# Designed miniproteins, single chains, continued (4), part 24

Each design is a single chain, and the fold is of that chain. pLDDT is the mean over its residues in the fold that is shown.

## One batch from the design tools (miniprotein)

Design m12801
Fold by ESMFold2-Fast:
Structure m12801 (fold): chain A 80 residues (1-80)
Amino acid sequence: DIHSPEAQAEIYVALAEIYVAIMRLGVKNGAPLEDVERAYEKALELAEKAISLGNEQIRKDAKQVIEDAERVLEEARRKA
């Protein structure tokens, strides 16, 4: 059921992963650093919502998304 906290948390993880993918595409295509940083902020916000609502596995997945987002942001900042 998409209205359960666990289902909402899973959706937040999936959306956060989409924003990390947007960050990766931005870095690959030479997008402005500010666009990558905006996507990073959205990924972080969504992952934090998933952590607040999710079970142990969802929290682990959300933390992995945060780590992935941080790595991509560092790459973007090095190329800026």
Scores: mean pLDDT 88

Design m12802
Fold by ESMFold2-Fast:
Structure m12802 (fold): chain A 75 residues (1-75)
Amino acid sequence: KLKELIRAKKFDEAREEAKKYGEAAEYYIKAIDLLEQGDRLGAALELEKARVIEEKLDKSKIYPPILDKFGFVFE
């Protein structure tokens, strides 16, 4: 759902969805803010931080990345 909201450029709804990710929420929100500003590199760095936190919490949970190698929002 978070990935879909970001692809649709519904950044306010994406921020609300990101709050559900607990410790990773801060980094997802920063990534969304950076994507809204067009900072693709900054967004990718914050998403990497979020992914590290989520892997720490539960390796069995699969949280889809917001950006692929090329950036979903900037294709």
Scores: mean pLDDT 67

Design m12803
Fold by ESMFold2-Fast:
Order: sequence, then C-alpha cells, then structure tokens
Structure m12803 (fold): chain A 96 residues (1-96)
Amino acid sequence: MTPRLDFFLALFTAARRTHGASRMDIEGRLVENEQGQLSLDDTTISFYDENDNLVWTEKVSLPDDDTARRLAEEIKKKYGLSDDDLQVPERGAPVP
C-alpha cells in the first residue's frame, strides 16, 4: 500500500467512526514533483453518509510520500486507529 493510500484509508476510517461516513470523494490538482512522482496539491476530501449527506470535509496538500506518511500517523494516533482497523481491499481496481 502506498503512503498516500494509507493516508486516505486512515482518514476515511476516522470519518466513518466519528461521522458515519460511507463514501469518500477526492478532488485535487495532480502534479509531477521534482522527483518525477505524482503529487496531490490543494486536495479536497469530502465524506458522505449512506444517505449521500456531506458529513465531513478536509483540505490537505500531499506533495510527497513522506508528508502522506506523517499525516496518516497523526490521524491514526488522534483517532486510536491501527493498520488492522483500516478497511483495505486486497484488490481495489475500479474498472472504468
């Protein structure tokens, strides 16, 4: 799992636990950084419940994997989450 995916799953799990979120939408500017990696700059993450009501919104910048890792650790610590608490599908391949 990538550090950015770990961050998004930690944040989703926290939103589900605290606000009853069932869906997560990620909207951001995807740019290539100086290392040739794709980064998310000025990213808005919106969480919706089962009735499609907006329950939580976060704005973050994820320029690199180190930032994503640090933010994931902060969320896990704040909400008392471990890696075992994250819902990680073995294969998540949205087929367009």
Scores: mean pLDDT 69

Design m12804
Fold by ESMFold2-Fast:
Structure m12804 (fold): chain A 68 residues (1-68)
Amino acid sequence: SLKEEIQKLVTEAAAKGILSAGYYAEAIRYRRLGDEEKAKEAEKLSEEYREEFKKLLKEADEKEEKLK
């Protein structure tokens, strides 16, 4: 059902959001340790997961509008 599809998208978005936050925290940690290379890698992963999070939520919102 459409409701099940929306729930799946929201669950996947939540997982991507958690990963984004985790890598953001790792980037801060590496910067404090002076490891700029690892900090930049973690920041890039955080940004990639943030974009996936936004995309999944947008898809869920579009499906919710069709449910009315």
Scores: mean pLDDT 87

Design m12805
Fold by ESMFold2-Fast:
Structure m12805 (fold): chain A 99 residues (1-99)
Amino acid sequence: MEELLEALKEAVDNKDYKTAMELVRSLPDTLEAVRAAREILESHPEFRTLPDVWWDTLPIADQKALMETLLEAQYLRAQGTYDEAALVKRFEELRKKYA
């Protein structure tokens, strides 16, 4: 686990969002691992865009999926192909499921 978190931090620091997405998928399905990964993302300004994200109300699998969606959004922004509607739709689907 520590090796995955260290690799995730390095990938995010280097803006290697594709590698970061793969590392998030590889995390153990534990609250400890998911919270540590979230802290890595939240340490970067580009991931602080949604103040009303209800992380702790989401299942671990959905928290991982949301982190992947945030990383994909940054990857697509870097490529000039970002679709903000896709991110909004993913958040709405998660909120609807657990609201």
Scores: mean pLDDT 73

Design m12806
Fold by ESMFold2-Fast:
Structure m12806 (fold): chain A 86 residues (1-86)
Amino acid sequence: SEREQNLAAVEELIRLAKELGSEAVTRLAEEALALLQAGDERGLLKAVVVGAVLAQLRKNPNMSEEEIKALIAENEAKLAELLARA
């Protein structure tokens, strides 16, 4: 099912976040999973932010937790603006 595919995808994002060693991204990915398990589609929006941040962290694995938190906030703001225009 689409639900099972979405849950599996977010579980893989949690695994990748842990592998890259970011507590901030891991926490956001775990929040995304919890929302999706509760049937809250906002979990998909958090998963999009996790994916974007993980892509940047893979290019720059030496980012500090402060830089990662700032990147999360920037991606959340950008996503909110895109949704407000839709």
Scores: mean pLDDT 85

Design m12807
Fold by ESMFold2-Fast:
Structure m12807 (fold): chain A 70 residues (1-70)
Amino acid sequence: SDYQSLIDRYQAQLERDPDNLRAAAELVRALLAAGQVDEARALAEKLMTRHPSDLMVALIAGEVEDAEAA
């Protein structure tokens, strides 16, 4: 589906540049849109560990938390 294509694309970008926060943000959102909440959470936790004071990462983590709240 369209979401799987987005996931594959941004995942490949992150493999090339693990600090590409733009690709990471888009990947988290694509995972959430695809209903892959556990994978989105794991990625958000990884991003928070790597960038602990980044406001964009904190906002993305909040989006995952909201999705997990059902």
Scores: mean pLDDT 81

Design m12808
Fold by ESMFold2-Fast:
Structure m12808 (fold): chain A 87 residues (1-87)
Amino acid sequence: HMEEELERYRKEALEFADIRKQLAAEGNKEVVDLLTKAVYYASLVGGEEALRILGKAARDIKSDPENALEVAKKYLEEAQKLYEERK
């Protein structure tokens, strides 16, 4: 139901924020900058799709932290494409 979807979206947003904070503390500035751009484009699109992109990025970085830079690039491209398709 709708409350369960909102709970899931809140969890995904918190997980993404936590991953960005951790990467910043580790000095991975390039990854943090790319994730910040992804958030920017996702915020322009809005809605469930934006949260889904951010949630997937957080999960992929958590499962494969050595490839965080490539994951950040992938999801930035996904967010940019979604923005371009809708403007």
Scores: mean pLDDT 75

Design m12809
Fold by ESMFold2-Fast:
Structure m12809 (fold): chain A 108 residues (1-108)
Amino acid sequence: KIKIYPLPEEVILEALGKINEAYEAKDVEAIEKVLDEMVEKAKEYYPEYEKMSYSELMAYVIAQILTLALGRIPSASELREFLKDLGLEDRVSDSTINEIIDLMREYS
């Protein structure tokens, strides 16, 4: 399987700050814009990210943000609840969540 490395901590920390600001404002459109920018940055850091679907990439970026916020890899249920809190629950399947958590465990 192709190795898909996590983004640098500095990039994830910047994303966490922007998402937290948008979340406090209850601005789902601003959250989606931050995630779109992070997906494009991810492809610039690692071309392997281009092999993932948009929903897989979005879930992986969100999982990395949640990992930094928690100081540990989230459970599938924690990632699902975080996606729900962001208004993105319908955009990511349970199977994709499980695959992303497994990927996080491989590189952490």
Scores: mean pLDDT 78

Design m12810
Fold by ESMFold2-Fast:
Structure m12810 (fold): chain A 55 residues (1-55)
Amino acid sequence: AVYVTKEQLKSELLGLLVEKQSQLNEQQRNAFLELLDDDNASKETLKRAIEELKA
């Protein structure tokens, strides 16, 4: 396993959010944007959000 930083996870989440924005409603997009703006978000929370967007 490669060590991953919160900044790398946020970058991946943002990329996926931009790619899939047309498939998300406003409430879903706002929830992911709020997570990206949350400095207290854990790596686990960010990983779960990435997996949700990949599904």
Scores: mean pLDDT 78

Design m12811
Fold by ESMFold2-Fast:
Structure m12811 (fold): chain A 118 residues (1-118)
Amino acid sequence: TTTVSGSATMSVDAPEGAKVTATLTVTATGADVTNASVALVADGEVLGLASGTAKAGETLTLTVEADVGAATVTVTGSVTISSTTAGGTVNMTLTVTVESDGKTTTYSKAGTTLTATA
């Protein structure tokens, strides 16, 4: 059984000069997501963390929401595993939404793919 791990990271600027970093980390064995986590960090402090698992063919969605100054930041990570073999593919999408003063800005990092080694 082959285990693969990977991550997707995105940094965005929030109002009032705060820097927000979102990270999606995934560990998969065969075709199962054995561990996945989404973390929201602002100015070096962890504001939120969500974790989960998924079976082959399932999509796992993890969401964290936190206030950063006057803004509300929502991080959504999605993971789908395409195969039950060691050559299976783990597809990852990371989205960060910043809402401030009734305006919403969305940042997305999609199409990140990890492939299990033979």
Scores: mean pLDDT 73

Design m12812
Fold by ESMFold2-Fast:
Structure m12812 (fold): chain A 58 residues (1-58)
Amino acid sequence: SKTVTLVEGVFDSEEAALRAAEAAALAAQQAGIKVHSVTVTLTRDGDRVRAVATALVE
């Protein structure tokens, strides 16, 4: 098991950031990677959101 960064960037909303994290986790699973958990850290940047999504993978 190891922790990897799935996505990192600035998004228009929390919903957009969470959708990007979910899509990245899905892509990892489709590639044969077992994703156990996803953690998303959100920081307000004006009216936008900076997000870092990490996952515990196998």
Scores: mean pLDDT 84

Design m12813
Fold by ESMFold2-Fast:
Structure m12813 (fold): chain A 78 residues (1-78)
Amino acid sequence: LEALAEAVERGARWGREEGERLGIPAEEGALLGAALGFVDPEASRERFAEVMRAYREDPEGTRARLSAAAVAKGEELA
């Protein structure tokens, strides 16, 4: 739980930073980053940048994909 919480917090921070570079609102970048950190705790900084770029081009598709992955991860952890 502690390692996962750290990955989520780091993800939120990296998502906000990469999102801000692309003009994504800080709250949206942080939320997407937190979700990515939860789904893929080992994700690189480059992966966060890729997801933020994908979100900028296709917000709905990126949110849907990340949401589905988060649900699957949650079920696996239950």
Scores: mean pLDDT 82

Design m12814
Fold by ESMFold2-Fast:
Structure m12814 (fold): chain A 97 residues (1-97)
Amino acid sequence: MAPRLTPEQQAARDRIVKLRKELGELLDKYVPEEARIKLTNLEVAADLHLVAGDFEGAAATYEEIRKLVSENVKDPEAKEKILEILDEMIRIAREAA
């Protein structure tokens, strides 16, 4: 896939992909049905940014997912864990940009 990523950017994308798997399992369990369409659209947008090597766009999209989680996840322990994963993904993406 173009653009050609640096080894550091490839490692960052691999870390984000692993975190995204854990994030997806928690989002499936805790995000209510009325927020699911918006969430799915944001997840697709983030994936497209990562495929394009647009780590800044991916980070901005994860910030939008973070807002959706903050507004829609009612379980405080689950919310804290999901936000922790999102904050780590945002950090990795911004460092790779």
Scores: mean pLDDT 84

Design m12815
Fold by ESMFold2-Fast:
Structure m12815 (fold): chain A 84 residues (1-84)
Amino acid sequence: IVEEASKIARRLLEEARKHGYLTREQALAILDEAKNLPDELKEEMKALIDRHFERTGGRLTLEEVQLLASEIITLAVKYEKKLK
């Protein structure tokens, strides 16, 4: 779970570095590549992505993507703790 979230976070950051920004469509496509995430966690991550884009006019800067990536990993860590 945390390994999948780390892969998502890394891909979000790579895409943002490559293009200088990240779109909502790119973020959701990266999330959809994760096959081994629980549906509940995937929906929470999607809601987190949507929240970040609501305030940004459709693009995230690299700094904003760094924050999103950190929050995605934090969400996955919290989810794993709930399973124990």
Scores: mean pLDDT 78

Design m12816
Fold by ESMFold2-Fast:
Formats: structure tokens, sequence, C-alpha cells
Structure m12816 (fold): chain A 74 residues (1-74)
């Protein structure tokens, strides 16, 4: 059961990271300020999640950071 919950948390974190990447790309096309705000909101969500579920929050934060770095490479 715990392993299944962990795998589900990982899938949700990956999906959130994908959505964050697309959001950052769209925001960056408008302005760097909007992209920064979108990134800060995503990180804030992950940090709030980490208070309730440290493992899920950490995974989500890592995926958001990966998404931001990938967008910067473009």
Amino acid sequence: MEKEKREEAKKKAEEFGRQTKEGLREALKISKELAEQAYQHAIGYAEQLEKQDPEAGKLTKEKIEEAAEEVKKE
C-alpha cells in the first residue's frame, strides 16, 4: 500500500512538473516577471504540500526545479 501511494505521488509530481514547464514557457513569452511569478507560485505549492507530505512535496519541488531549468536552456 505505501509503495503504491509513493508511485502515485511520483506520477502526480511528474504531471505537475509538466504543467509547470508549459506554464513557464507561455509566461516567459509574455514577460520574465510573469514567468518568475509562475515559478514562485509553483514552488510555494510544493513547499505547502511538503508540510503535509514531506516526500510528495520534495518530489514535486524537484520536478518544478527541473522544469524551470529546462525552460532556461531554451
Scores: mean pLDDT 80

Design m12817
Fold by ESMFold2-Fast:
Structure m12817 (fold): chain A 81 residues (1-81)
Amino acid sequence: MAEALRAEVAALLPDLDDAARALALGLALAPPEEREAARRAWEAADIDEETRARAARAFAAADDPATAAALRALALRYGLE
């Protein structure tokens, strides 16, 4: 990912770590069907509570209309769509 885009995503999502920010950006760009498939996979995964909580924060960010719109606008600005 371009360093400038990474910095902009970090500014938008200061409470998420880099992995959660990347997941949130990818989810915001994904079609609804792909996003739901990812959500179901995470719900079914036998993972620890902290990893699940990080994924949940990324999904919550992508599910917020204002945040999703901001992430999509950044992706368009950097040529990812």
Scores: mean pLDDT 76

Design m12818
Fold by ESMFold2-Fast:
Structure m12818 (fold): chain A 86 residues (1-86)
Amino acid sequence: MKEEYKELAKEILEKTKDLDLSDLSAEGRQAVEAAIRALDTGDLEAIEKVVEDLKEASKLPKDTEEGRQALIIAKAVAEYLLKLLE
């Protein structure tokens, strides 16, 4: 499980390497904070939901503002997840 989550986080970070976290909307920042809180609970079901949300976001295009914001959210969450997993 840890290795699969690390690989997902790395894939998202590679896909989003050209995106800037400073471009996050206020709504996007709230979504990142909610996901980080879920990861910090240590609740497996909550963690699995965050991972599923990351997988879905990773499929979105960079050429729409909605997709771009979702990918920036995924980038922030993936950075935190990777640090949490060491």
Scores: mean pLDDT 81

Design m12819
Fold by ESMFold2-Fast:
Structure m12819 (fold): chain A 129 residues (1-129)
Amino acid sequence: MKEALKKEIKEAEKIIKQLGYDPRWAYVVPPGLLVEDPELLENPEKLKEKLLAYVEGKPEAKRDARDKLILAILNNDVENAIKAIETLVEMGEDPKKLILAAIELANLLGYSEFAEALEQYAKEKGWLK
């Protein structure tokens, strides 16, 4: 599971970088959505709709920790976002890249208080300075 997750995130980072975006977006945006719509990050309302459809298109029992993180951000749910982040970090993901990606998505969607809560949490954990 951990090795498969590392391979998936590395391939996602590569695809997103090739599209001209910061590869950290791979942590919170499925690369296939950006391949289909390269300007998706420039349209926050459309991004929210596409991310929601992507996660809700999966049965609840098939939603992984990244799907749960995306859904928590879309729902402005700090508690469940933190829980999903902790799970992904335990699975071997880079905590700094993951938390910065989640903060950037929250800010893009206009959830500034959510973004500030994640930044404070990350500083307390020692993931951010």
Scores: mean pLDDT 84

Design m12820
Fold by ESMFold2-Fast:
Structure m12820 (fold): chain A 73 residues (1-73)
Amino acid sequence: SLVEFARRVLRLVQEGREDEALRLVREKFGITDERRLRVVVAGLVQAALADQRGFSEEHLQRIVDLARRVADE
């Protein structure tokens, strides 16, 4: 699920494994531009943090969807 993927990305970032997190997001979403990748990683991190704070799956999905739209601009 997207939520499980977001949690995995957060864990990698918290462990200082940011390059691995960027690689996973690149592979999953087919994004090659580094700026776009960083925006999507930031969105996934925010979604995972919102999940930890008890926000709904719908709210988490909106965070990720917005990050992907911003990345595509």
Scores: mean pLDDT 82

Design m12821
Fold by ESMFold2-Fast:
Structure m12821 (fold): chain A 69 residues (1-69)
Amino acid sequence: MVDEATRARIEAAARRLLGSSLYDPSTPLETVAEFVVTLLEDELRGDREEILREARRIVARLEAERQAA
C-alpha cells in the first residue's frame, strides 16, 4: 500500500499542476495522474502501478473539489 508520506507528496504535486496557470482543464485526468507519477518517479521507489492508482484517485478528488468551488 502507498504510505501517507507518498500520498501527501502525490497530492502536493497534483495541487501544483491543477492550480498552475499552464494547466489546460481539457486535459484528461488520466494524463494528469501519469504526469504526476512521472515527475515523482526519480524520487519515489516502489510499485509504479500502485502509485499511479493512488495518483488517479487524488487527481480525481482534487478536480472534483476544484469544479465544486
Scores: mean pLDDT 74

Design m12822
Fold by ESMFold2-Fast:
Structure m12822 (fold): chain A 80 residues (1-80)
Amino acid sequence: SKEELAERTVEGAEQALADLRRWLADPSVPKELIAERAERFIASLRETLEFWKEQGVSPDLLARMERILEEAERLLEEAR
């Protein structure tokens, strides 16, 4: 179903955000690389959110995507 695909997409995005946070906590990883990856992730998330909004998936899934986007934007500022 559309809802199941959207949920899997949200779960994947949550995992990607967790990976970025792990990188940010590692002093051996250059912040510049984390920032570049975060910028690409944010751009992809914005397109994904708009797509699922147009598909009319549940407000709960859209809210989860929006939270991931907000956290990714905060992480990007920390990496800069």
Scores: mean pLDDT 88

Design m12823
Fold by ESMFold2-Fast:
Structure m12823 (fold): chain A 100 residues (1-100)
Amino acid sequence: MSAFKNLGMAPYLRDGEPRVAAVATLRDGTVVRVHDAPSPLEALVEIAERAGIAPGEIDPIFKDVSISDPREEQVRKMIESLLAAGKITEEQAQELLERL
């Protein structure tokens, strides 16, 4: 059973140092945000601590972790869904993906 509905992570620079921002949506709809984590693992641990999630429940979600802007990943999935549904052409999908 997954602890999260969604988990997204975005790397960035703060004062020249690499940091990670993370956003998690829990099964009850609660949104937990973390910023300025020194690594993706530490961001995930902080989310789990704030959400009261047992460490053993974290591992199954790594396949669903995006180390890019969470909105970019959501837009990418939406473009893929629209293409699969025949709502946009392959050319339109390619142009939209290139703008991300």
Scores: mean pLDDT 62

Design m12824
Fold by ESMFold2-Fast:
Structure m12824 (fold): chain A 84 residues (1-84)
Amino acid sequence: EELVKEARELLKKTLKNEAESLRKIHPDDPATQKLAEALEKAANGEITLDEVARLAKEMGHDGLASYLRTLAEFERALERQAAA
């Protein structure tokens, strides 16, 4: 139970750190700002990682989209573990 909570908190921190990195690299790009905002919302549980991955793919960030889909699978695994 505690391990699942720690993993979930680490995931949230990772998403927030990625959002901050995007904001610093392209501060004047509205598309990148929207993607960073979506990552922050996903970290807060307001939207799914699959939704952020779709947005990343639409913006041409295929690598980031694949990474986010992998994280979405990890999040689903944590939810299954918490339910067991």
Scores: mean pLDDT 78

Design m12825
Fold by ESMFold2-Fast:
Structure m12825 (fold): chain A 85 residues (1-85)
Amino acid sequence: SRLQQAQQLIDLGDQYSRNGDYVLAGDYYYQAGQLVIDDSVLASQYYGRSGYYYGLASQTVSGDRRLDLVRRASISSRQSVRLRR
């Protein structure tokens, strides 16, 4: 059940990443990571993808929005690293 819900979120993230909507891609990958938090390897992978796409999104904007996306990328990347070990 949770794995199926996570897969639906990953599929949405993949769709938005292909369309260049990196903010929504990051959001969906982050939600998938939260949903499977008890699977540390899988959650690490999803948080890693979230951080990557928030990072890409930050390069397309400036000012406060860029700072917000950089913070989201940092949070997601730190969660990914924490769960990998």
Scores: mean pLDDT 88

Design m12826
Fold by ESMFold2-Fast:
Structure m12826 (fold): chain A 140 residues (1-140)
Amino acid sequence: MVELLRRAVTGKPEVVEELIALLSDPDPQVRADAARALAYVPLEFFPLILPALIEALSDPSEEVRVAALATLFLYYIRAKLQGNEELAEEIAKGLKEVKSKISDEVLEKAVEEVKNSPLYDVLPEKVTKYLEELVKIIKE
């Protein structure tokens, strides 16, 4: 996990492609770790990542589905914090189109994972506000 996170933060295109490939690994723990590492990739690569994370919401492993959803939530929050409303709307649209695949249990666990993230530790009120927006998009 730590080494994947460290590499993701570097923002090298080859690392992003490697992490996307790991979402198809035979080991569900590797797929979950790759999905979580993608949360720390620079925002500019998100359009390349979005289709792979949406597909991961249908993964047979619940842990992978939770990791993918939490990562999509973190990207939405990061987009809102940077004032990138266009990217935030694209993520919200993608989530709304697949909301029927997201169980209440997966949603609750993904919200908890975001609240355990470093981003929540730094900006708890802003993160809570955007999480409430995301929960409404999925449930309504």
Scores: mean pLDDT 84

Design m12827
Fold by ESMFold2-Fast:
Structure m12827 (fold): chain A 99 residues (1-99)
Amino acid sequence: MLTEEIRAALRAGDAERLAALLERVKDSFTLVNAVGWVLAELGLDPETIARVLLEPYRLAVAGASPKEVAAEAARQLLALPDPSEAVRRLARTLLEAAR
């Protein structure tokens, strides 16, 4: 399943694999869902996850590309007041895959 493949690439910090998977994704909601699961695995609370994913979700509803949604998710993660190193690594992976 593309969602599990995306989650695996995000967990590994594999920006090249993530970029290739984003070219295959037909809807950006698959990426939003995968990012949400990885953030939960990293121990972020549901309210923080909802805040981070709100604008990525709005972009997905508006028909934005998976790369645009990945870049927005990364921006939201980096805007958190105290992001862990794991969260910063996830944001860098998303930004690099969005290039």
Scores: mean pLDDT 85

Design m12828
Fold by ESMFold2-Fast:
Formats: sequence, structure tokens, C-alpha cells
Structure m12828 (fold): chain A 59 residues (1-59)
Amino acid sequence: TSSLQSQISSIDSQIDSLGDRAAELAAAGDWVGFDRVLSQQQSLTSQRNSLRAQLKAAS
């Protein structure tokens, strides 16, 4: 349980960082970088959802 919660917290921090970076890339007009960041956020969101489902099943 503690391990799953730590992983979720780590992913949340990564998603927040990518959000800030996406805003910077959009402001700079770097749409290639922007698309890459959005793809990374989608992957992390999917992982987070899987971990949350596992946590709920274990509790």
C-alpha cells in the first residue's frame, strides 16, 4: 500500500511538471515539443489510473 501511494505521488509530481513545461513550449511556439509532452502526460495518467485501481482493490 505504501509503495503504491508513493508511486502515485511521484506520477502526480511528474504530471504537474509536464503541465508547466507544456505551457512554456506553447508560449515558445514549439508544437513538436508540446505534442511530446502531451503524449507523456497521457502515458502517466494511464499508469496512475492503473495504480489507483490496484490500491482500491487492495483496500
Scores: mean pLDDT 84

Design m12829
Fold by ESMFold2-Fast:
Structure m12829 (fold): chain A 90 residues (1-90)
Amino acid sequence: MEEFKKLVEKVTELLKKLIDEINALSPEQRKALIDKFLELTDKIVDEIIKKYPEIGRIQALYLVFDRIVEGMLKLEEELEKLRKALQDAA
């Protein structure tokens, strides 16, 4: 519960930074970034539907989000391992 709250705060801080960076972009740069993100999302969803046609598009989107969250959790675990290794090396 406490670890989950800290993770949510960390993710919120990163999202705020990303929003601030996106807001600093020109309209042309912002459009290009959005277009690339949509293209990548569609590609991943299409690959999931191709392998598992019974899932459907909306459920495939939820799987993508779930994998992103899982990836973030794994990244935090690996970063904590690196932090401990650096402390042990000091």
Scores: mean pLDDT 64

Design m12830
Fold by ESMFold2-Fast:
Structure m12830 (fold): chain A 79 residues (1-79)
Amino acid sequence: SAELEAALRAKGFKLSVEELRELIAAGNLGLAEMLIQAFRDDPRIVEELLLPAAEEARRLGNEEMAEWLERQARRLFPD
């Protein structure tokens, strides 16, 4: 969403949500950890970035990354 992109810019992230999802899905754990730390209290990080990145990681064959992202999503905002 535009709101999440604005929040990312405000915290110094220069990449779009789409670019961040692709980098995380490709296995950039450090970037994923920074985003989780920066947005730990914002549920949009789970819905608009972490879970879509997990789906993309699985599509790319990065099942370990997908499972890690899904685990982080559950840890931050349990159902």
Scores: mean pLDDT 82

Design m12831
Fold by ESMFold2-Fast:
Structure m12831 (fold): chain A 64 residues (1-64)
Amino acid sequence: SASRQKLVDLLREKGMYEEAEQLENAKTQIEFLTIVNKAMEKLDKEDQQKMLDLTNEYIKENLG
């Protein structure tokens, strides 16, 4: 998914390589959202908003 790749790319840009790898390999909605929430704790408010917007796009496209 394009939205998943954008999320992974954002995390890699921020040096969050472990979270990026975990997100890329997440198999369930629960795993995906858990990783996103963990990553957001380490981001500033602007990047948290970007992460949230991309996560909402991903949910609409993939998790319905």
Scores: mean pLDDT 81

Design m12832
Fold by ESMFold2-Fast:
Structure m12832 (fold): chain A 76 residues (1-76)
Amino acid sequence: DVRERLRALAEDVLGVGLTEEAVELLLEWTGGDEHLLMSIVVPALLDWLASQPERPAVISAETVREVIAAIEATLA
């Protein structure tokens, strides 16, 4: 299952859980591409986590949307 594999890969590196909606957004944006997830999206999420004053219990779809928007702005 591509969805479950992307979730497991991301959560393992991030050290925090992802909501089901967050996983859906990651799957939609990456198209299931594990290399894109690990080389671009996960590093951006790690940077976002490092910027937080306290470690969140979970990464939400809202956070993933914001991070993806920032990536897209950088690529433009």
Scores: mean pLDDT 81

Design m12833
Fold by ESMFold2-Fast:
Structure m12833 (fold): chain A 87 residues (1-87)
Amino acid sequence: SAGDELIAVLEELASRLSGALRVEVEWILQEARKHLPSYSDEELRRFIESVAELLRDKAAALAETDPEAAARLEEASRRIEGILRRM
């Protein structure tokens, strides 16, 4: 399912990050695991869209100071956008 694909992307992303960024992604993952089973199809789509946007915005903010973390966040955002296109 789209939810399962989102969880997999976030788990992989968290494993490749460190420090405060990892903690933040792990928090998003926990919220996803908690709420995804109760979401309607529309709520699920909006949640996935919001996560993709959040990760893209964070990548842009980190591009100059932490380009490796930025690249990982951007790749995860692109993968999540791919999930949305298949929904």
Scores: mean pLDDT 88

Design m12834
Fold by ESMFold2-Fast:
Structure m12834 (fold): chain A 88 residues (1-88)
Amino acid sequence: MEVKYKDVVEAVLLASVLFNLPLSARAEIALIEYGEKHKDETLPLDEALEKVREIMLEAGEDQETVDKILDYVRRYFDQLLALVKRLP
């Protein structure tokens, strides 16, 4: 499945909120900045998630928290993305 990097970042940020797995401001800023540079790039979902994982870990997030968020995004990507598009 090919996805836009921006959509993956938005799904990750929403999953953090919905599943009560809070990310630090540092991690959120790092994800948003990388997403802005690569916003319309398409890549396989697994490659996008691995890149997001690297960015969050470099920002100092706990590996267990990161892995939980990415598991939710893998399982519920279409639902998370649909919800993001409906949020005001």
Scores: mean pLDDT 82

